Designed miniproteins, single chains, continued (2). Designs and how they scored, part 34

Each design is a single chain, and the fold is of that chain. pLDDT is the mean over its residues in the fold that is shown.

## One batch from the design tools (miniprotein)

Design m5153
Fold by ESMFold2-Fast:
Structure m5153 (fold): chain A 95 residues (1-95)
Amino acid sequence: DDEEILKEAAKYLVQLLAQEFGIREAKELVEKLGLPELSKEEIMKKLEEKRPTLTDLARQGNRDAASVLATYISIKAGRLPPQTVIDRVLEIARS
């Protein structure tokens, strides 16, 4: 299910946003959803496993997959994503 893969990837990205950039709304969402305490390395591994599927979905015009993938690439490069992209990832994780 494409929606399930997007939600799982978004939840991992929310954990990275909280851990690496201290985004308050991301920290609050991690607590609210009871997300497991995973290391950055474990989260990155899970996202890399999902990357081919996310890339294919984005190429097919899925804008949520494109936002999730862009967020991951930005974080992997050590860069904070734009706020509009962060907000969308938080929304996907909440759904």
Scores: mean pLDDT 86

Design m5154
Fold by ESMFold2-Fast:
Structure m5154 (fold): chain A 68 residues (1-68)
Amino acid sequence: SLSSIKSVTSLFESIRNASSPEEKLKQLDYAAAIIVSVPDPVERERLIALAPSDIKEALEERVKELEK
């Protein structure tokens, strides 16, 4: 949804602007949690595709962990 897109893109910005590794991980976890809450697999892939290349792999791995 538009709400999910706005939320995850805001968190991607927060990840990139975070001053510490701990803060980056916290924002990454929030983004992954939002993506996992989306029931449509196609929409999940779309949200992950919006991630900057430097965080996409870590985000994909975290989403996979939370799907369990």
Scores: mean pLDDT 78

Design m5155
Fold by ESMFold2-Fast:
Order: structure tokens, then C-alpha cells, then sequence
Structure m5155 (fold): chain A 72 residues (1-72)
């Protein structure tokens, strides 16, 4: 099975709360299905990190769609 991945990442601090760090990761996976055709799947991950009273708190959200057939 051949797989191609493309990822992009962003890191920022919120302007209204510089104690919160935001990281976003977007991944696109291209893979060959059992029928020999190209399929595409998207994954998005967002991570919020905040330090409160010396304790690091991390909240993560992940959204993933099912693999979809890529038509020319």
C-alpha cells in the first residue's frame, strides 16, 4: 500500500490571552484502496495549552473524516 501524507502546523498565542498557546495540525492522507483507486482522508487536530498557577493544562480536539474516493 502506498501512502502520501501532507501536514501543516501553526503555533500562536491568543492576543486576548497570551497565557494560552494554540497549535493546529492539519493532515491529508492519500492512500491506494483495495480497488487500486486513490482515496483521500483529512485529519485536523487543535491543541490549546494554558498554564494556571504553575500547572500546564492541555485540551485537544480531533476531527477526522472517512476516506473518500478521489475522482479526477
Amino acid sequence: MRVRRETSEEHARLPVDPGVEFRSRFEVVWSEGPDGRLYRQERATATFTRVVDGVTLTEEGVVENPPELVLP
Scores: mean pLDDT 69

Design m5156
Fold by ESMFold2-Fast:
Structure m5156 (fold): chain A 84 residues (1-84)
Amino acid sequence: SSALERRLAARATGLAIRAIGSYVETKIYAEKNPEKKEEYIKKAEELTRRANEAALAIRDEAGYEEARRLVDELDEFAKKLKEE
C-alpha cells in the first residue's frame, strides 16, 4: 500500500545512514586487517544500494522526492568513503 511504501522510504533512509556509519567504522577497523578491507567495503555498498532501490519503489508516492534526495545524498557519501 502507499502508506507502507512511504514507511519503506523512511526505513531505506535509515538503513543508508547506518550503512555509512558502519562503513566508517569498518574502514578504520580494516586498516588493522588489510586482507578483509575489500569485503567490508562491499558490504556497505550493498546496503546503500538496497536502500536506494527501496526508495525508488515509492517514486509516485507523497514524500518520495524528499526521500529520494536523502537516499541519494547518503549513497554519494558512502561511495566517496568507499573510493578513498
Scores: mean pLDDT 60

Design m5157
Fold by ESMFold2-Fast:
Structure m5157 (fold): chain A 75 residues (1-75)
Amino acid sequence: SIEEALESLERDIEEAEELAKKTTDESVIQQLIDGYQRALEGLDQLEKVTKDPELLKRIEELKERIKKLIEELKA
């Protein structure tokens, strides 16, 4: 379901954020950025098929969080 897909993605982003705080490895940082970019693409696709306003809000909140995480890793 859309809700289950979103829950899984939210969990994956939390784990990735924890890993990002622990790493200085350039290859790991690039892998995290690539993963975040793919997550944003997945969220864009999920947003197109989602009709539930609460799920749409969660998608937008997660997209905003991921964009900030990418900015932090690039700084």
Scores: mean pLDDT 84

Design m5158
Fold by ESMFold2-Fast:
Structure m5158 (fold): chain A 80 residues (1-80)
Amino acid sequence: MEAELEKALEEFIAANELTEEEKEGLRAFRKLALAAAKGDLEAAKEYARKVAEYAGKLGVSKEEVEKLEKELIAAAEKAV
């Protein structure tokens, strides 16, 4: 499952000519989902912060970035 998801993500990135920030945001989101699925709450929280950071670099407002980070952390805590 992890290898299949990683392959699908890299194929999507290659096909869509994404920026470096968009690529890193997608990779961080995948790592968040995988960490939560494994029950690794600390890794999931770390990747939730990375997803929010890349959203900010892509032009999402500071308030929406803070909201996204809190929602992703809460979702990870609920999933574990």
Scores: mean pLDDT 71

Design m5159
Fold by ESMFold2-Fast:
Structure m5159 (fold): chain A 85 residues (1-85)
Amino acid sequence: SMEELQRMFNRIDVNGDGVISFEEFRDVGLRLTPEEDSLAEEIFNKFDKDGDGKLDFDEFVEFVNWIRKEYGSILELQEEIAKKA
């Protein structure tokens, strides 16, 4: 639901500024390490439609929908990344 997506967004947005930074997206959203920056950057830039270096809520919704379509869930994406590391 949209309410669940808003709760997920608020959890990742640790400073409460209404946007997700690249570091918050990588570390909290995807749970990736700095060594995985190139993958995190590719995914982040795909959904950063306005190019401001941050994800707003609408861009985050697009990201979650893409993850569900391509990997089934964020957890399954994290498992695939961990397997390749």
Scores: mean pLDDT 72

Design m5160
Fold by ESMFold2-Fast:
Structure m5160 (fold): chain A 70 residues (1-70)
Amino acid sequence: SAEMERRKARIELMKKSFELIDTAKKAGLPLQEAMQLAHELMMKVMPYVEAGDWEKVDALIAEAKEAILA
């Protein structure tokens, strides 16, 4: 159902958010800054999540991780 699909999308987005926070913390960012960065990226990817474009979501998250590790 559409409700189950929305719940799965929210869970996946939340998992990706936590992974980004963990990556940023391991790269030396303070927790507050890591959380802020994750929040801003999640807001940026929301239109693509709503469109079902998970390839674009994954690409934007990968770009953010590369920027953190640079």
Scores: mean pLDDT 81

Design m5161
Fold by ESMFold2-Fast:
Structure m5161 (fold): chain A 82 residues (1-82)
Amino acid sequence: PPLPLPEAQQERLAFSDELSEAMQPVLEAAKAGAEREVLEALAEEARARIEKILAEKGLSEEEKQKVLADVEARIAQLLAYA
């Protein structure tokens, strides 16, 4: 077990939870079989929330790019399946 964790790593885990929560409405709507227009609207909201989270956390450009790339890949997958 990787204990004890430094505070910076604990903050990173909390950050991951915040990103997951921001994406949750899109995932729930997709599971419920929501129409593409609804999924697109929720995806836009999720993007806005994630950009705000990234700005508040003061991440490096490299870290921001990795997070945004992962988010966009997930959104694209959900929309392609709708």
Scores: mean pLDDT 74

Design m5162
Fold by ESMFold2-Fast:
Structure m5162 (fold): chain A 64 residues (1-64)
Amino acid sequence: PEVVSVTVTVNLPKSLRSVARRLAIGEAKQRAEELTGKEVKGVLSVELLEETDTTLTFRVDVAV
């Protein structure tokens, strides 16, 4: 499958990491569809790249 890697920064504190991760996955799926014009088949990986007191940055690999 074609894989799109999307980096998403969420303006939430680290105490809300689970919520931030879910938002990052949703944003990455939407961007993958917009970039490729293809339907998302699944999420292959989610990696936390950076964590601060006010932001969390994730890399999401999306299969299209």
Scores: mean pLDDT 85

Design m5163
Fold by ESMFold2-Fast:
Structure m5163 (fold): chain A 78 residues (1-78)
Amino acid sequence: SREELLEALRQGLEELRSLVGEEAFEQVVELLKQGRYEEAAEVVAEALGIPLEEARRIIEVLKAGIDAAGPDALDEVL
């Protein structure tokens, strides 16, 4: 259901927040709201000290959740 998709997205975002910290998380959220997925991946890669390819995979999972739940999903979860 859409409710299950929103819960999965919320959990993914909470996990990301815990890993990257508040400042980087706020930057990622704003970039995701703007559809700036590559820049969001760059922020995640820098914050975690991981390869950009791994950060892109994290952002791809979040994007899939947003795409499945609809354009208001981030506003509903956050």
Scores: mean pLDDT 85

Design m5164
Fold by ESMFold2-Fast:
Structure m5164 (fold): chain A 81 residues (1-81)
Amino acid sequence: SDMDSYRQSIQNSTTIDQVRGSFNRFYSTVMSQITDPNDQQQVHTIMRDTNIQLSNSTTVTQARDVALSGMDQMQRILQRS
């Protein structure tokens, strides 16, 4: 439910900064639920790469797509952890 809440927050964001804020809160929540160090490293890499892509986004629509993609990748790791 918290994960779905972050997804909705990103989808409802009207600025790139709001998208970034919601994405980074999701990252923190995911990291708190992972115990395997290798999975933590993979999630951290996704977070870093996603933030680089967000910095290169010129529209809020691009930022939402980038953040949602990063969240999907993180959630996939969380589900197999």
Scores: mean pLDDT 88

Design m5165
Fold by ESMFold2-Fast:
Structure m5165 (fold): chain A 74 residues (1-74)
Amino acid sequence: MVYAAMLSLARTDLEKTLEATTSPDPVIALASARALVDTGHLEEARRALERLATSPDPFTKAGALRLLAELDAE
């Protein structure tokens, strides 16, 4: 499961998790950004999500905007 793998990665290797947010696969990119949020790497997560929100892919953009809204609600 991509998200569970990204959670483990965010806890053990922040650099690799940040690389995963640049993945051309929207599922991997969004899962890694969510893992950064859930592990408390909020600055890195916000920066990655702001980049993903500028994506030409509507699925990636929508997912990033939703996660940014969740960050602003906390």
Scores: mean pLDDT 79

Design m5166
Fold by ESMFold2-Fast:
Structure m5166 (fold): chain A 76 residues (1-76)
Amino acid sequence: SEREQADIEEVIKLHQKNPERLQQLAQLLLENPNLKFKEIGDRLGISPNTARKYRERILFLRIRHPDLFQELFPNI
């Protein structure tokens, strides 16, 4: 869908801007699924709402586009 494509493009754009920070976020979300969004936000300097949106986008990318996920996050 158009929204799904926009969410994918947003993740790619964020990875281009700061690949290390986005990789840290993806690792935290996958290794610590019960980690609170406030804690993720505090560690990365983003709001809890932004952390929630990134989690949804990253998990969606992993499920629907695993090849692209592996390209962006080769160490996860």
Scores: mean pLDDT 76

Design m5167
Fold by ESMFold2-Fast:
Structure m5167 (fold): chain A 95 residues (1-95)
Amino acid sequence: MEEKLEELAKNFREMFKDYEVEVKVLSETKVEIIVKMPEDASVAEKVALELQLIGLVLDLESLGLKATLEKLDETTYRITVEGPYAKLFAEYFKK
């Protein structure tokens, strides 16, 4: 499990390296990942990010975590991750 979480975190951290990413640890079992695009991002870039975020949600759920994707505004998305490994995932994502 830990090896898969670390690899997943590294892959998506690299994927989102050009975006503003904020990670909030609310508890050991609940974290939030907020991803913000530049305001001048094209519609195609916004769609690509949304598909990438959906991919992250599905991958996290396949590992037994509950993940919820929310669009906060035209350029900002939040993923809420819940489960016994949520904090561990966030720690790998921060590195």
Scores: mean pLDDT 80

Design m5168
Fold by ESMFold2-Fast:
Structure m5168 (fold): chain A 80 residues (1-80)
Amino acid sequence: AFDSLTDEEINDIIEGARSLAEEALTLAKKHGDQEGIDAANRALELVDKAIQEKDPAKRADYGMAAEILAAVTLAVLKSK
């Protein structure tokens, strides 16, 4: 649940988001897809915000936003 995430669970979300964003960036670069590169970089920026944030709820928000953006970007790239 959103308000019951542990610090370990939040960290797992952040690390998962980073991995997805890095995979999306790699695939976007292989396709020469500038929109995919830009989206993957935005996901990585959200990961950085999550890492720097002190409030666990805001960290979870940034991490989840990064994960969703990275996952959608990967799905779009894999459909090309």
Scores: mean pLDDT 84

Design m5169
Fold by ESMFold2-Fast:
Structure m5169 (fold): chain A 55 residues (1-55)
Amino acid sequence: AVQLTEREEEVARHLVTGGRTLKEIGDLLDLSQSTVSSHKASVMRKLNLKQEDLG
Protein backbone atom coordinates (compact mmCIF):
# COMPACT_ATOMS: atom_id res chain seq x y z
CA ALA A 1 0.00 0.00 0.00
CA VAL A 2 1.24 3.47 -0.96
CA GLN A 3 -0.09 6.72 0.49
CA LEU A 4 0.41 9.96 -1.45
CA THR A 5 -0.27 13.38 -0.02
CA GLU A 6 -2.71 15.57 -1.98
CA ARG A 7 0.23 17.53 -3.45
CA GLU A 8 2.14 14.35 -4.36
CA GLU A 9 -1.00 13.00 -6.08
CA GLU A 10 -1.36 16.21 -8.12
CA VAL A 11 2.31 16.05 -9.19
CA ALA A 12 2.01 12.32 -9.96
CA ARG A 13 -1.00 12.92 -12.26
CA HIS A 14 0.92 15.52 -14.26
CA LEU A 15 4.05 13.33 -14.43
CA VAL A 16 2.04 10.37 -15.82
CA THR A 17 -0.44 12.27 -18.03
CA GLY A 18 1.80 14.68 -19.94
CA GLY A 19 5.35 15.16 -21.19
CA ARG A 20 5.66 18.26 -18.98
CA THR A 21 8.85 19.59 -17.44
CA LEU A 22 9.11 20.12 -13.67
CA LYS A 23 8.93 23.88 -14.33
CA GLU A 24 5.70 23.48 -16.33
CA ILE A 25 4.14 21.34 -13.59
CA GLY A 26 5.20 23.98 -11.05
CA ASP A 27 3.59 26.72 -13.14
CA LEU A 28 0.33 24.70 -13.30
CA LEU A 29 0.28 24.00 -9.54
CA ASP A 30 1.68 27.42 -8.47
CA LEU A 31 4.80 25.73 -7.02
CA SER A 32 8.50 26.32 -7.59
CA GLN A 33 10.41 23.89 -9.82
CA SER A 34 12.45 22.78 -6.78
CA THR A 35 9.25 21.99 -4.82
CA VAL A 36 7.90 19.94 -7.75
CA SER A 37 11.28 18.14 -8.00
CA SER A 38 11.03 17.25 -4.29
CA HIS A 39 7.48 15.92 -4.74
CA LYS A 40 8.56 13.98 -7.86
CA ALA A 41 11.35 12.27 -5.91
CA SER A 42 8.90 11.35 -3.13
CA VAL A 43 6.30 10.04 -5.62
CA MET A 44 8.89 7.97 -7.53
CA ARG A 45 10.11 6.47 -4.25
CA LYS A 46 6.60 5.66 -2.96
CA LEU A 47 5.25 4.30 -6.28
CA ASN A 48 8.53 2.73 -7.52
CA LEU A 49 8.12 4.61 -10.82
CA LYS A 50 10.53 4.49 -13.76
CA GLN A 51 11.40 7.34 -16.16
CA GLU A 52 9.14 5.76 -18.83
CA ASP A 53 6.18 5.81 -16.40
CA LEU A 54 6.45 9.60 -16.06
CA GLY A 55 5.31 10.50 -19.59
Scores: mean pLDDT 74

Design m5170
Fold by ESMFold2-Fast:
Structure m5170 (fold): chain A 71 residues (1-71)
Amino acid sequence: SDSQQQMLAHLDASRTALQAEIDELQKWFEQNKANLSDKEAVQIQVRIGMLQLAKDSTDFIKERIEEKLAK
């Protein structure tokens, strides 16, 4: 349905935004990791992990909707 297609579009936009944030943070980490304390490095890794979990959750919801719409 149109409503389900709009939901999929919103999930795609959210996934794209989360991936961009992950990529930027990973790039920043690689550029700065030599200057980080162990504690700071762990905090960045935890943040990346939380963003990956949010992205995976978005992908999971999208997959369930796509399965329901599959022909």
Scores: mean pLDDT 86

Design m5171
Fold by ESMFold2-Fast:
Structure m5171 (fold): chain A 58 residues (1-58)
Amino acid sequence: PPSKNVSFEDLPLDVAYQLVAKSLGIKPEALPASLRGERLNVAGMPTEELYERIRALL
């Protein structure tokens, strides 16, 4: 089913982290430790901008 509505605001950081790592073809553990253990404040942020910001933090 085409799910276009993904609420990143409600996602734990670890889940969003895993999505980015999977998109990059790496393990979540390989992402910067600075992204671990904290929730992303992405309220009102477009999905594409969220991905770009996460990639910039890599």
Scores: mean pLDDT 54

Design m5172
Fold by ESMFold2-Fast:
Structure m5172 (fold): chain A 72 residues (1-72)
Amino acid sequence: MRNLIEKLIDESSLSQEEKEELKEAIEKNDENSMFKILKNLIEKGEKEEAQKLLNVLPLHPDNKKKLQLALE
C-alpha cells in the first residue's frame, strides 16, 4: 500500500516539498496536512490527481466527504 501511495505522490504535479510533506503526514497520520495538500491540488484544478490520492489516503470519512464535495 505505501509504495502505491508513494508512486501516486511522485507522479503528481505537487512540488518536491509538498510531496515530502504529504509522505511525512501519512507516516504521522497528520490529517490536517493531508487535507491541506489535497485542497491545494483541487484549487489548482488537478482534480483527477486529487481524486486518486483521496481514494488511497487514510483519511477520516468526514474529511473524505469534505474533499469529495470540493471535487464537484
Scores: mean pLDDT 80

Design m5173
Fold by ESMFold2-Fast:
Structure m5173 (fold): chain A 74 residues (1-74)
Amino acid sequence: SKKIEEGRKLIDEADKIAEEAKKKGDKKGYLGADVSVGIGKISYGVGLVTNDEELALKGGKYALEGAKKAVEEA
């Protein structure tokens, strides 16, 4: 369950990055981050329902990495 908890924390951090971009008026960074978070949340959710802790963690990592890249490219 530690990997599931880590994945959730990474998604929450990615959501915060997206919200900060939105607050700053960085629409392009926000949209890119929001898409990455959405994809990560799907992988995280599938990991939860299939009891695949690695998939849940990978979803979180994808969300955070994608969000960081999106705001740097905008």
Scores: mean pLDDT 85

Design m5174
Fold by ESMFold2-Fast:
Structure m5174 (fold): chain A 82 residues (1-82)
Amino acid sequence: MEEERRALAREIADKILNSYRESMEKQFKEAKEWLERVEAGEPLPDPEKLRSLLFAVSALYDENGDPEAKEIAEKLRELLEE
């Protein structure tokens, strides 16, 4: 009974962590797509959307130290300063 409860708790925790990671990765991809669109001459997205993406990308960088995430975060900050 206790071993089954521990296995279930671990499975639930793994699913939550995987969902969190997937959400951060999705927002990172979305941030990259927005930067490509802006570079192609498309209008800037809503400032709240940019702030949300910046938060997600910054959180991802804090977790994994990815230099690409740092670069994307810096570019998003520059767009918000306009």
Scores: mean pLDDT 75

Design m5175
Fold by ESMFold2-Fast:
Structure m5175 (fold): chain A 81 residues (1-81)
Amino acid sequence: GPRIEEAARLAAEKARTFAEKGDPEGMSQAVEDAARRAGATPEQAKLAAETTYEVFSAEGMTPESASRVAENAVRDAARAG
């Protein structure tokens, strides 16, 4: 719904910025916050944040790939919760 799409878009925008800065912690926090706004449970939001942190920390991400990963993580967390 619109709430999930708005949250996913905001997470994508923030993820792009954090990828440019090389900040996996900031990206992880942005995903967790957005997932909660999308209606995910705290547990599902945390899982989305942890998954995003692991992917970014292992190899880094381009701003474009970070946006896609964050958007998908928020949508998946909202659907699961």
Scores: mean pLDDT 82

Design m5176
Fold by ESMFold2-Fast:
Structure m5176 (fold): chain A 60 residues (1-60)
Amino acid sequence: MTPEEVAAAVNELLALIDSATDPARQRRLRDLFGAHGLSPDTTLEQVREALEAVRAELAA
């Protein structure tokens, strides 16, 4: 995957997290992320922060 493709995927995931203002949807996204290897203690905000950090690193 190219850095541009990674950046696009990160932006898409961040937009999905941002659009999930409904607490039930946020819970579903958190559960899905947990099912794919994130710890049960990981919040959507922590996932968002990690994706923001990756995006910033790719821009540097």
Scores: mean pLDDT 61

Design m5177
Fold by ESMFold2-Fast:
Order: sequence, then structure tokens, then C-alpha cells
Structure m5177 (fold): chain A 94 residues (1-94)
Amino acid sequence: SKDDIDRLGISATGQIIRHLSDLGFSVSQMRTGSGILRQSMDQMRTATTTSQFQSIIDDTIDQIRTALGLSDDQTNSMRSRVDSSISQTQNYIS
């Protein structure tokens, strides 16, 4: 449902913010990341399927990687953390 997708989006977005904070990005870089995440949350709210939601998440992580210059290891760690959070949230709401 859209309510379930919104919960998944909040969970995924929260993990991305925590990961960026853990990596020690500057206030300016965090603002850039937050802008991407806000736009991504708006897109996530239009998703009607898990597949559409996952595509938006994948695009969001790629945009953050490009904007903030994440390494492959940092990007893979972010994907793993987000995927784990999505799985946990899906188990809770399903």
C-alpha cells in the first residue's frame, strides 16, 4: 500500500542519513544529500509497487554517490544497510 511504501521510504532515508553521518561528510555535503533524499521521498510516495520503490532507492543511492563522491565500498555499504532496513520494515508491516 502507499502507507507501507511511505514507511519503507522513511526507513530507507533514515539509514542513508545515518550512513552519510557515519562517513563524516560536511554540513554542505549533508545539505546536498538531504536535497536528493527529499526529492527521492516525493518520488517514493508515487510508487505503487515494491519494484518501483526499489528503482527509486537505487537511483537515489546512485545520485548521492555521484554528488558526494562515494567510493565503491561506501556505496556498497550504503546499499547493504538500506536493503537490510527495507527487509526488516517489510517483515514488520506485512
Scores: mean pLDDT 80

Design m5178
Fold by ESMFold2-Fast:
Parts: structure tokens; C-alpha cells; sequence
Structure m5178 (fold): chain A 110 residues (1-110)
């Protein structure tokens, strides 16, 4: 039971960390694409933001589900899942902002 909670926690943490890496790279490419007017960099930023959004959305759903289950078993795990859910929600918000901005800049450059 605790071994399963640990595995679920690690899996969700890995998705959140991966989403964060894609988001940070997307934000870097968005800045470079805006400064240079490069459509190619803006398209790459869009792809990275879309991947980050996908990973963050699944992490939110998984963390929310595991938090509800853990709340009946172990409050420390419930808190860890809640912290991951909050972190993933922030990543989703930033990814959506990045998609909107990169898409707007790409369309103006075409």
C-alpha cells in the first residue's frame, strides 16, 4: 500500500518535472522567437507548450485522484499529492499563456 503510494508519487513527480522542463524551454524559445521574428522558433515553442500542457493536465488529474485516495490512508501523502496538483495547475496556466502568445506572434509573422 505505501509502496504503491510511493510509486504513484514518483510517477506524478516525474510528469510534473518533465512538464516544467518543456515549459521552461518553450518560454526560452518564445523569447528568442519574439526577439528574432523566427516563425520556426515560435512553432517549436508552441509544440513544447502543448507537450507541457498535456503532461501538466494528466499530472493534475492523477494527483487529484491520488490525493483523494491518500486522504483516507496517510495525510502526509495527501499533502504531497496536493502540492503536486498545485504545481501542475501553475504549469498548465503558464503553458496556456505560452500557447496563446506564441500562436499570436506566429500568425502575425506569417
Amino acid sequence: DKDELERKLADIENKVELAEKYLEEGERLLREGEESGSVELLVEALELFSTALYLASYAIDDAGTQRKLASKLDQDYAKKFADLEERANELKRRALEGIDRAGELRDKAL
Scores: mean pLDDT 89

Design m5179
Fold by ESMFold2-Fast:
Structure m5179 (fold): chain A 89 residues (1-89)
Amino acid sequence: DDLEKFKEALENTLKDYGVPKEVAEKAIEAGVKVFEETKDWKEALIAMIKAIGEELPELKELAEETIAAIESGDLEEYIKTSTEFFKSV
């Protein structure tokens, strides 16, 4: 149930921001794998953002900044960098 909710939330978010299907599929797969291993939604989100940045090189630096913000617990920086990241996709 939690895994299905995570997948649906990610699919809806990526669709709303116009992420290409192939990139979205790879990102969701990476996030699901990490969630299954860690049971940590933050780790899963980090894996997803990293996968998107690897597939879209222009967004790699912004993806790394967003991951750093999540890891630091800086919610304000996370909102800023994630907004720019998804706006750029």
Scores: mean pLDDT 70

Design m5180
Fold by ESMFold2-Fast:
Structure m5180 (fold): chain A 73 residues (1-73)
Amino acid sequence: GEAARERALATARRLAAEERGGGARSVAWQTVQALEDGVPVEEVAAALERALAGKISPSAGRAAREVLDALRA
C-alpha cells in the first residue's frame, strides 16, 4: 500500500544519506529509484528477498533487511 511505499522511501533515503559502505548505499539508492519510478512495493520486496538469498555483502544485506522491514511493517 501507499503507507508501505512511504515508509520504505523514508528508510531508503535515510540509508542513502547516512551509509558510508558502497553496498549499503547502492541498495538504498536502487530502492529509492525503483519506488520513485512507481515499481510496485511487492516487486521491490521480492527483489530484496532474492538479493538476500544470493551473494550479498553484510552491509548491503543489513540495508536490504531494513528496507524490507519498512515495506512489511
Scores: mean pLDDT 82

Design m5181
Fold by ESMFold2-Fast:
Structure m5181 (fold): chain A 70 residues (1-70)
Amino acid sequence: DEEEKQKLLKEAEELEKEMEKKEDQLGDDVVQTVQTQGPQAALQQAGVLGDYREEGLRKVQELRDKAESL
């Protein structure tokens, strides 16, 4: 139980770190897309980044909530 709780908390922490790295990369990609493909394509990528952030935060919270239930 305590071991599983620690495992879930570590997964949440690792997910947060991966999200930060991916957000930086996707942000750079959006800027490049504006310059090369125009604003409509960039808006689509910005939407994906927003969805990615929302999904990631949701997953982190689920892992933490699950850890608290143990």
Scores: mean pLDDT 78

Design m5182
Fold by ESMFold2-Fast:
Structure m5182 (fold): chain A 92 residues (1-92)
Amino acid sequence: SNLKPEDVKETLLYLKKVHGLKSITEENAEKVAEAFANAPDPEAALRHFAYGISFLNAGNFDLARASFVRAAELTGSEEVKKILLDVLDELK
């Protein structure tokens, strides 16, 4: 199934609820979702985000980090990269 930009916001807010993440807010989760929607290739960016979540769920933080870095690079947003890396740092 194809991941949509709104699924990024929902996924980040779910991680906040389950793990008590302080780095995720409603505002920055929406900002991340908007960056994915406005990416030059949203499908490629969302695919790498989905890989990152899959690796995170498997406990593979190194591959999750690489996937989230690539996803953020595909959005062109350094702020999105920081937000996704802050999530990983809170989950370790």
Scores: mean pLDDT 87

Design m5183
Fold by ESMFold2-Fast:
Structure m5183 (fold): chain A 63 residues (1-63)
Amino acid sequence: MTGAEAVRRAVEIAGSEEATAREAADAAKQNGDSLGATGAWEAQKVLGEEATGREAVEYAESG
């Protein structure tokens, strides 16, 4: 699984691309997806708390 795929799965678990990267990380953690949670958390650290799940996926795909 690529980092981008893990973050994309975290966003899916959160239920919306408009959800924040932090919400995606928390949702993935609650569902036991440590890779998705870690990826979304790392994106949120770089992009900030206001970053959307879509922006987190784009960041993971660019790195």
Scores: mean pLDDT 77

Design m5184
Fold by ESMFold2-Fast:
Structure m5184 (fold): chain A 83 residues (1-83)
Amino acid sequence: DKHKELAKKLKELNDEFLEKLSNVSSEEELEEVIREYEAKLKELLEEAKKVGDKETVEKIEEILKEGIPVQKERVLERLKRQK
């Protein structure tokens, strides 16, 4: 099942991203973590498009458009409070 495999990969990428965000101590580290996550998501997005997994495509596009900006703001607020 191609959809289940892609959904599992997406979940693993998201779990890794959240773990890395919890360990970020600077804005530079935050930018690097986001850059790596965006690159991996874009690769998975192209794979999902090739196999016609519309649900995974829509989820990745939502994460790129709204999910990442929201997480970035949360981490920046945390870093400000820890100074």
Scores: mean pLDDT 85

Design m5185
Fold by ESMFold2-Fast:
Structure m5185 (fold): chain A 88 residues (1-88)
Amino acid sequence: SELQKALEELAERYEEEAEKKKGTLEGELYKKVSELLRLMAENAPEEEIEKVLKEIEELAEKMPEEEKEGVYLFIEELKKTIELVKKE
């Protein structure tokens, strides 16, 4: 329950950041991250979570080279978070 609330609150924050960056690739990335976090909070099927994670990875490939390193590190942290949620 507390983990679910934390994921929902984090999703809302990414959704707000996506709105501030609307029309940019970064905004699209934040919107997909928010979607991923909501799916995790709802205990959505693994297939749906993996699909959105793949869409996030595809958006990362389109980012400028100077920003890719930071985005890829962020995606690796998201993957670790997904694995931790699965173990609980």
Scores: mean pLDDT 81

Design m5186
Fold by ESMFold2-Fast:
Structure m5186 (fold): chain A 61 residues (1-61)
Amino acid sequence: SKLTEELVEKFSEKPFAASHLPEEVDRKIRRDILVGLARIMEAVGMPKEKVEELLEAAERL
């Protein structure tokens, strides 16, 4: 699904738009978003490979 690729790009590759935050806090928020999205995708029955793609992106932050 193109959706997981777009979520990875948006939250792992780009800084948070409102970021006056320290970089470590910004990365933690983006990591938490990716993990939360992965759990939602898992709950709605998306393939495991797509869920793992989001979790891998979170771990790289």
Scores: mean pLDDT 74

Design m5187
Fold by ESMFold2-Fast:
Structure m5187 (fold): chain A 68 residues (1-68)
Amino acid sequence: SMLEEAAKAAVEGLKAGKSQDEVAEYLTREFGIPLSAARDAVKAAARYLEKGDEEKAVEMAVIVLEGY
């Protein structure tokens, strides 16, 4: 789904060393996701990536985006 693709893009952007703001702005430009939703999803992804759980980072970002 588009939301799963967006969540994976967010995780890859964070892994590449992009800031959370850069990744959120990217999701808004490429996927048309509202900036507020993108920021919340990126924060969720970053939290789980910091714990080393990439699968959970994608899953939680999708859940956040589905809630909008």
Scores: mean pLDDT 88

Design m5188
Fold by ESMFold2-Fast:
Structure m5188 (fold): chain A 52 residues (1-52)
Amino acid sequence: SDIDKKIQKYTDKYYDKLVQGFVNSGFPKDVAKKMAQMMIDQTKKYIVNQMK
């Protein structure tokens, strides 16, 4: 849906910021990427379920 595309664009933008935030907090880059992806996936599913 149109909503799914908008969510993807916003989550892609915030993924990079989350990764940088975790790295700045002392997490290794690989861990930061995994944590950021999990948070984005959870947020994306939450928003999609709210809109459906």
Scores: mean pLDDT 78

Design m5189
Fold by ESMFold2-Fast:
Structure m5189 (fold): chain A 84 residues (1-84)
Amino acid sequence: MKLSRPERLVARDIVEEILKAEQEKTLSLEDKINLVKQKRDEYRANREEWEKRLSERTGRKVTLTDEIIDRAAERVIESLKKLE
């Protein structure tokens, strides 16, 4: 299924955080999935702040909902499982 623009932006940001973490140490699939879940929870807790940050990074208004954040996280987890 095609991700919306906000879902793609959140998914990309989560992937970038995983890549940064892997520069410090090798991560298992479980570690990566746990990091995605942690980032999902952080986005949900600070949704307005992350919405502002993504809007600034893209130069366009980004609207986030819990559903968008959850779908982005699920997409990243699916992609990680396929990479194995």
Scores: mean pLDDT 79

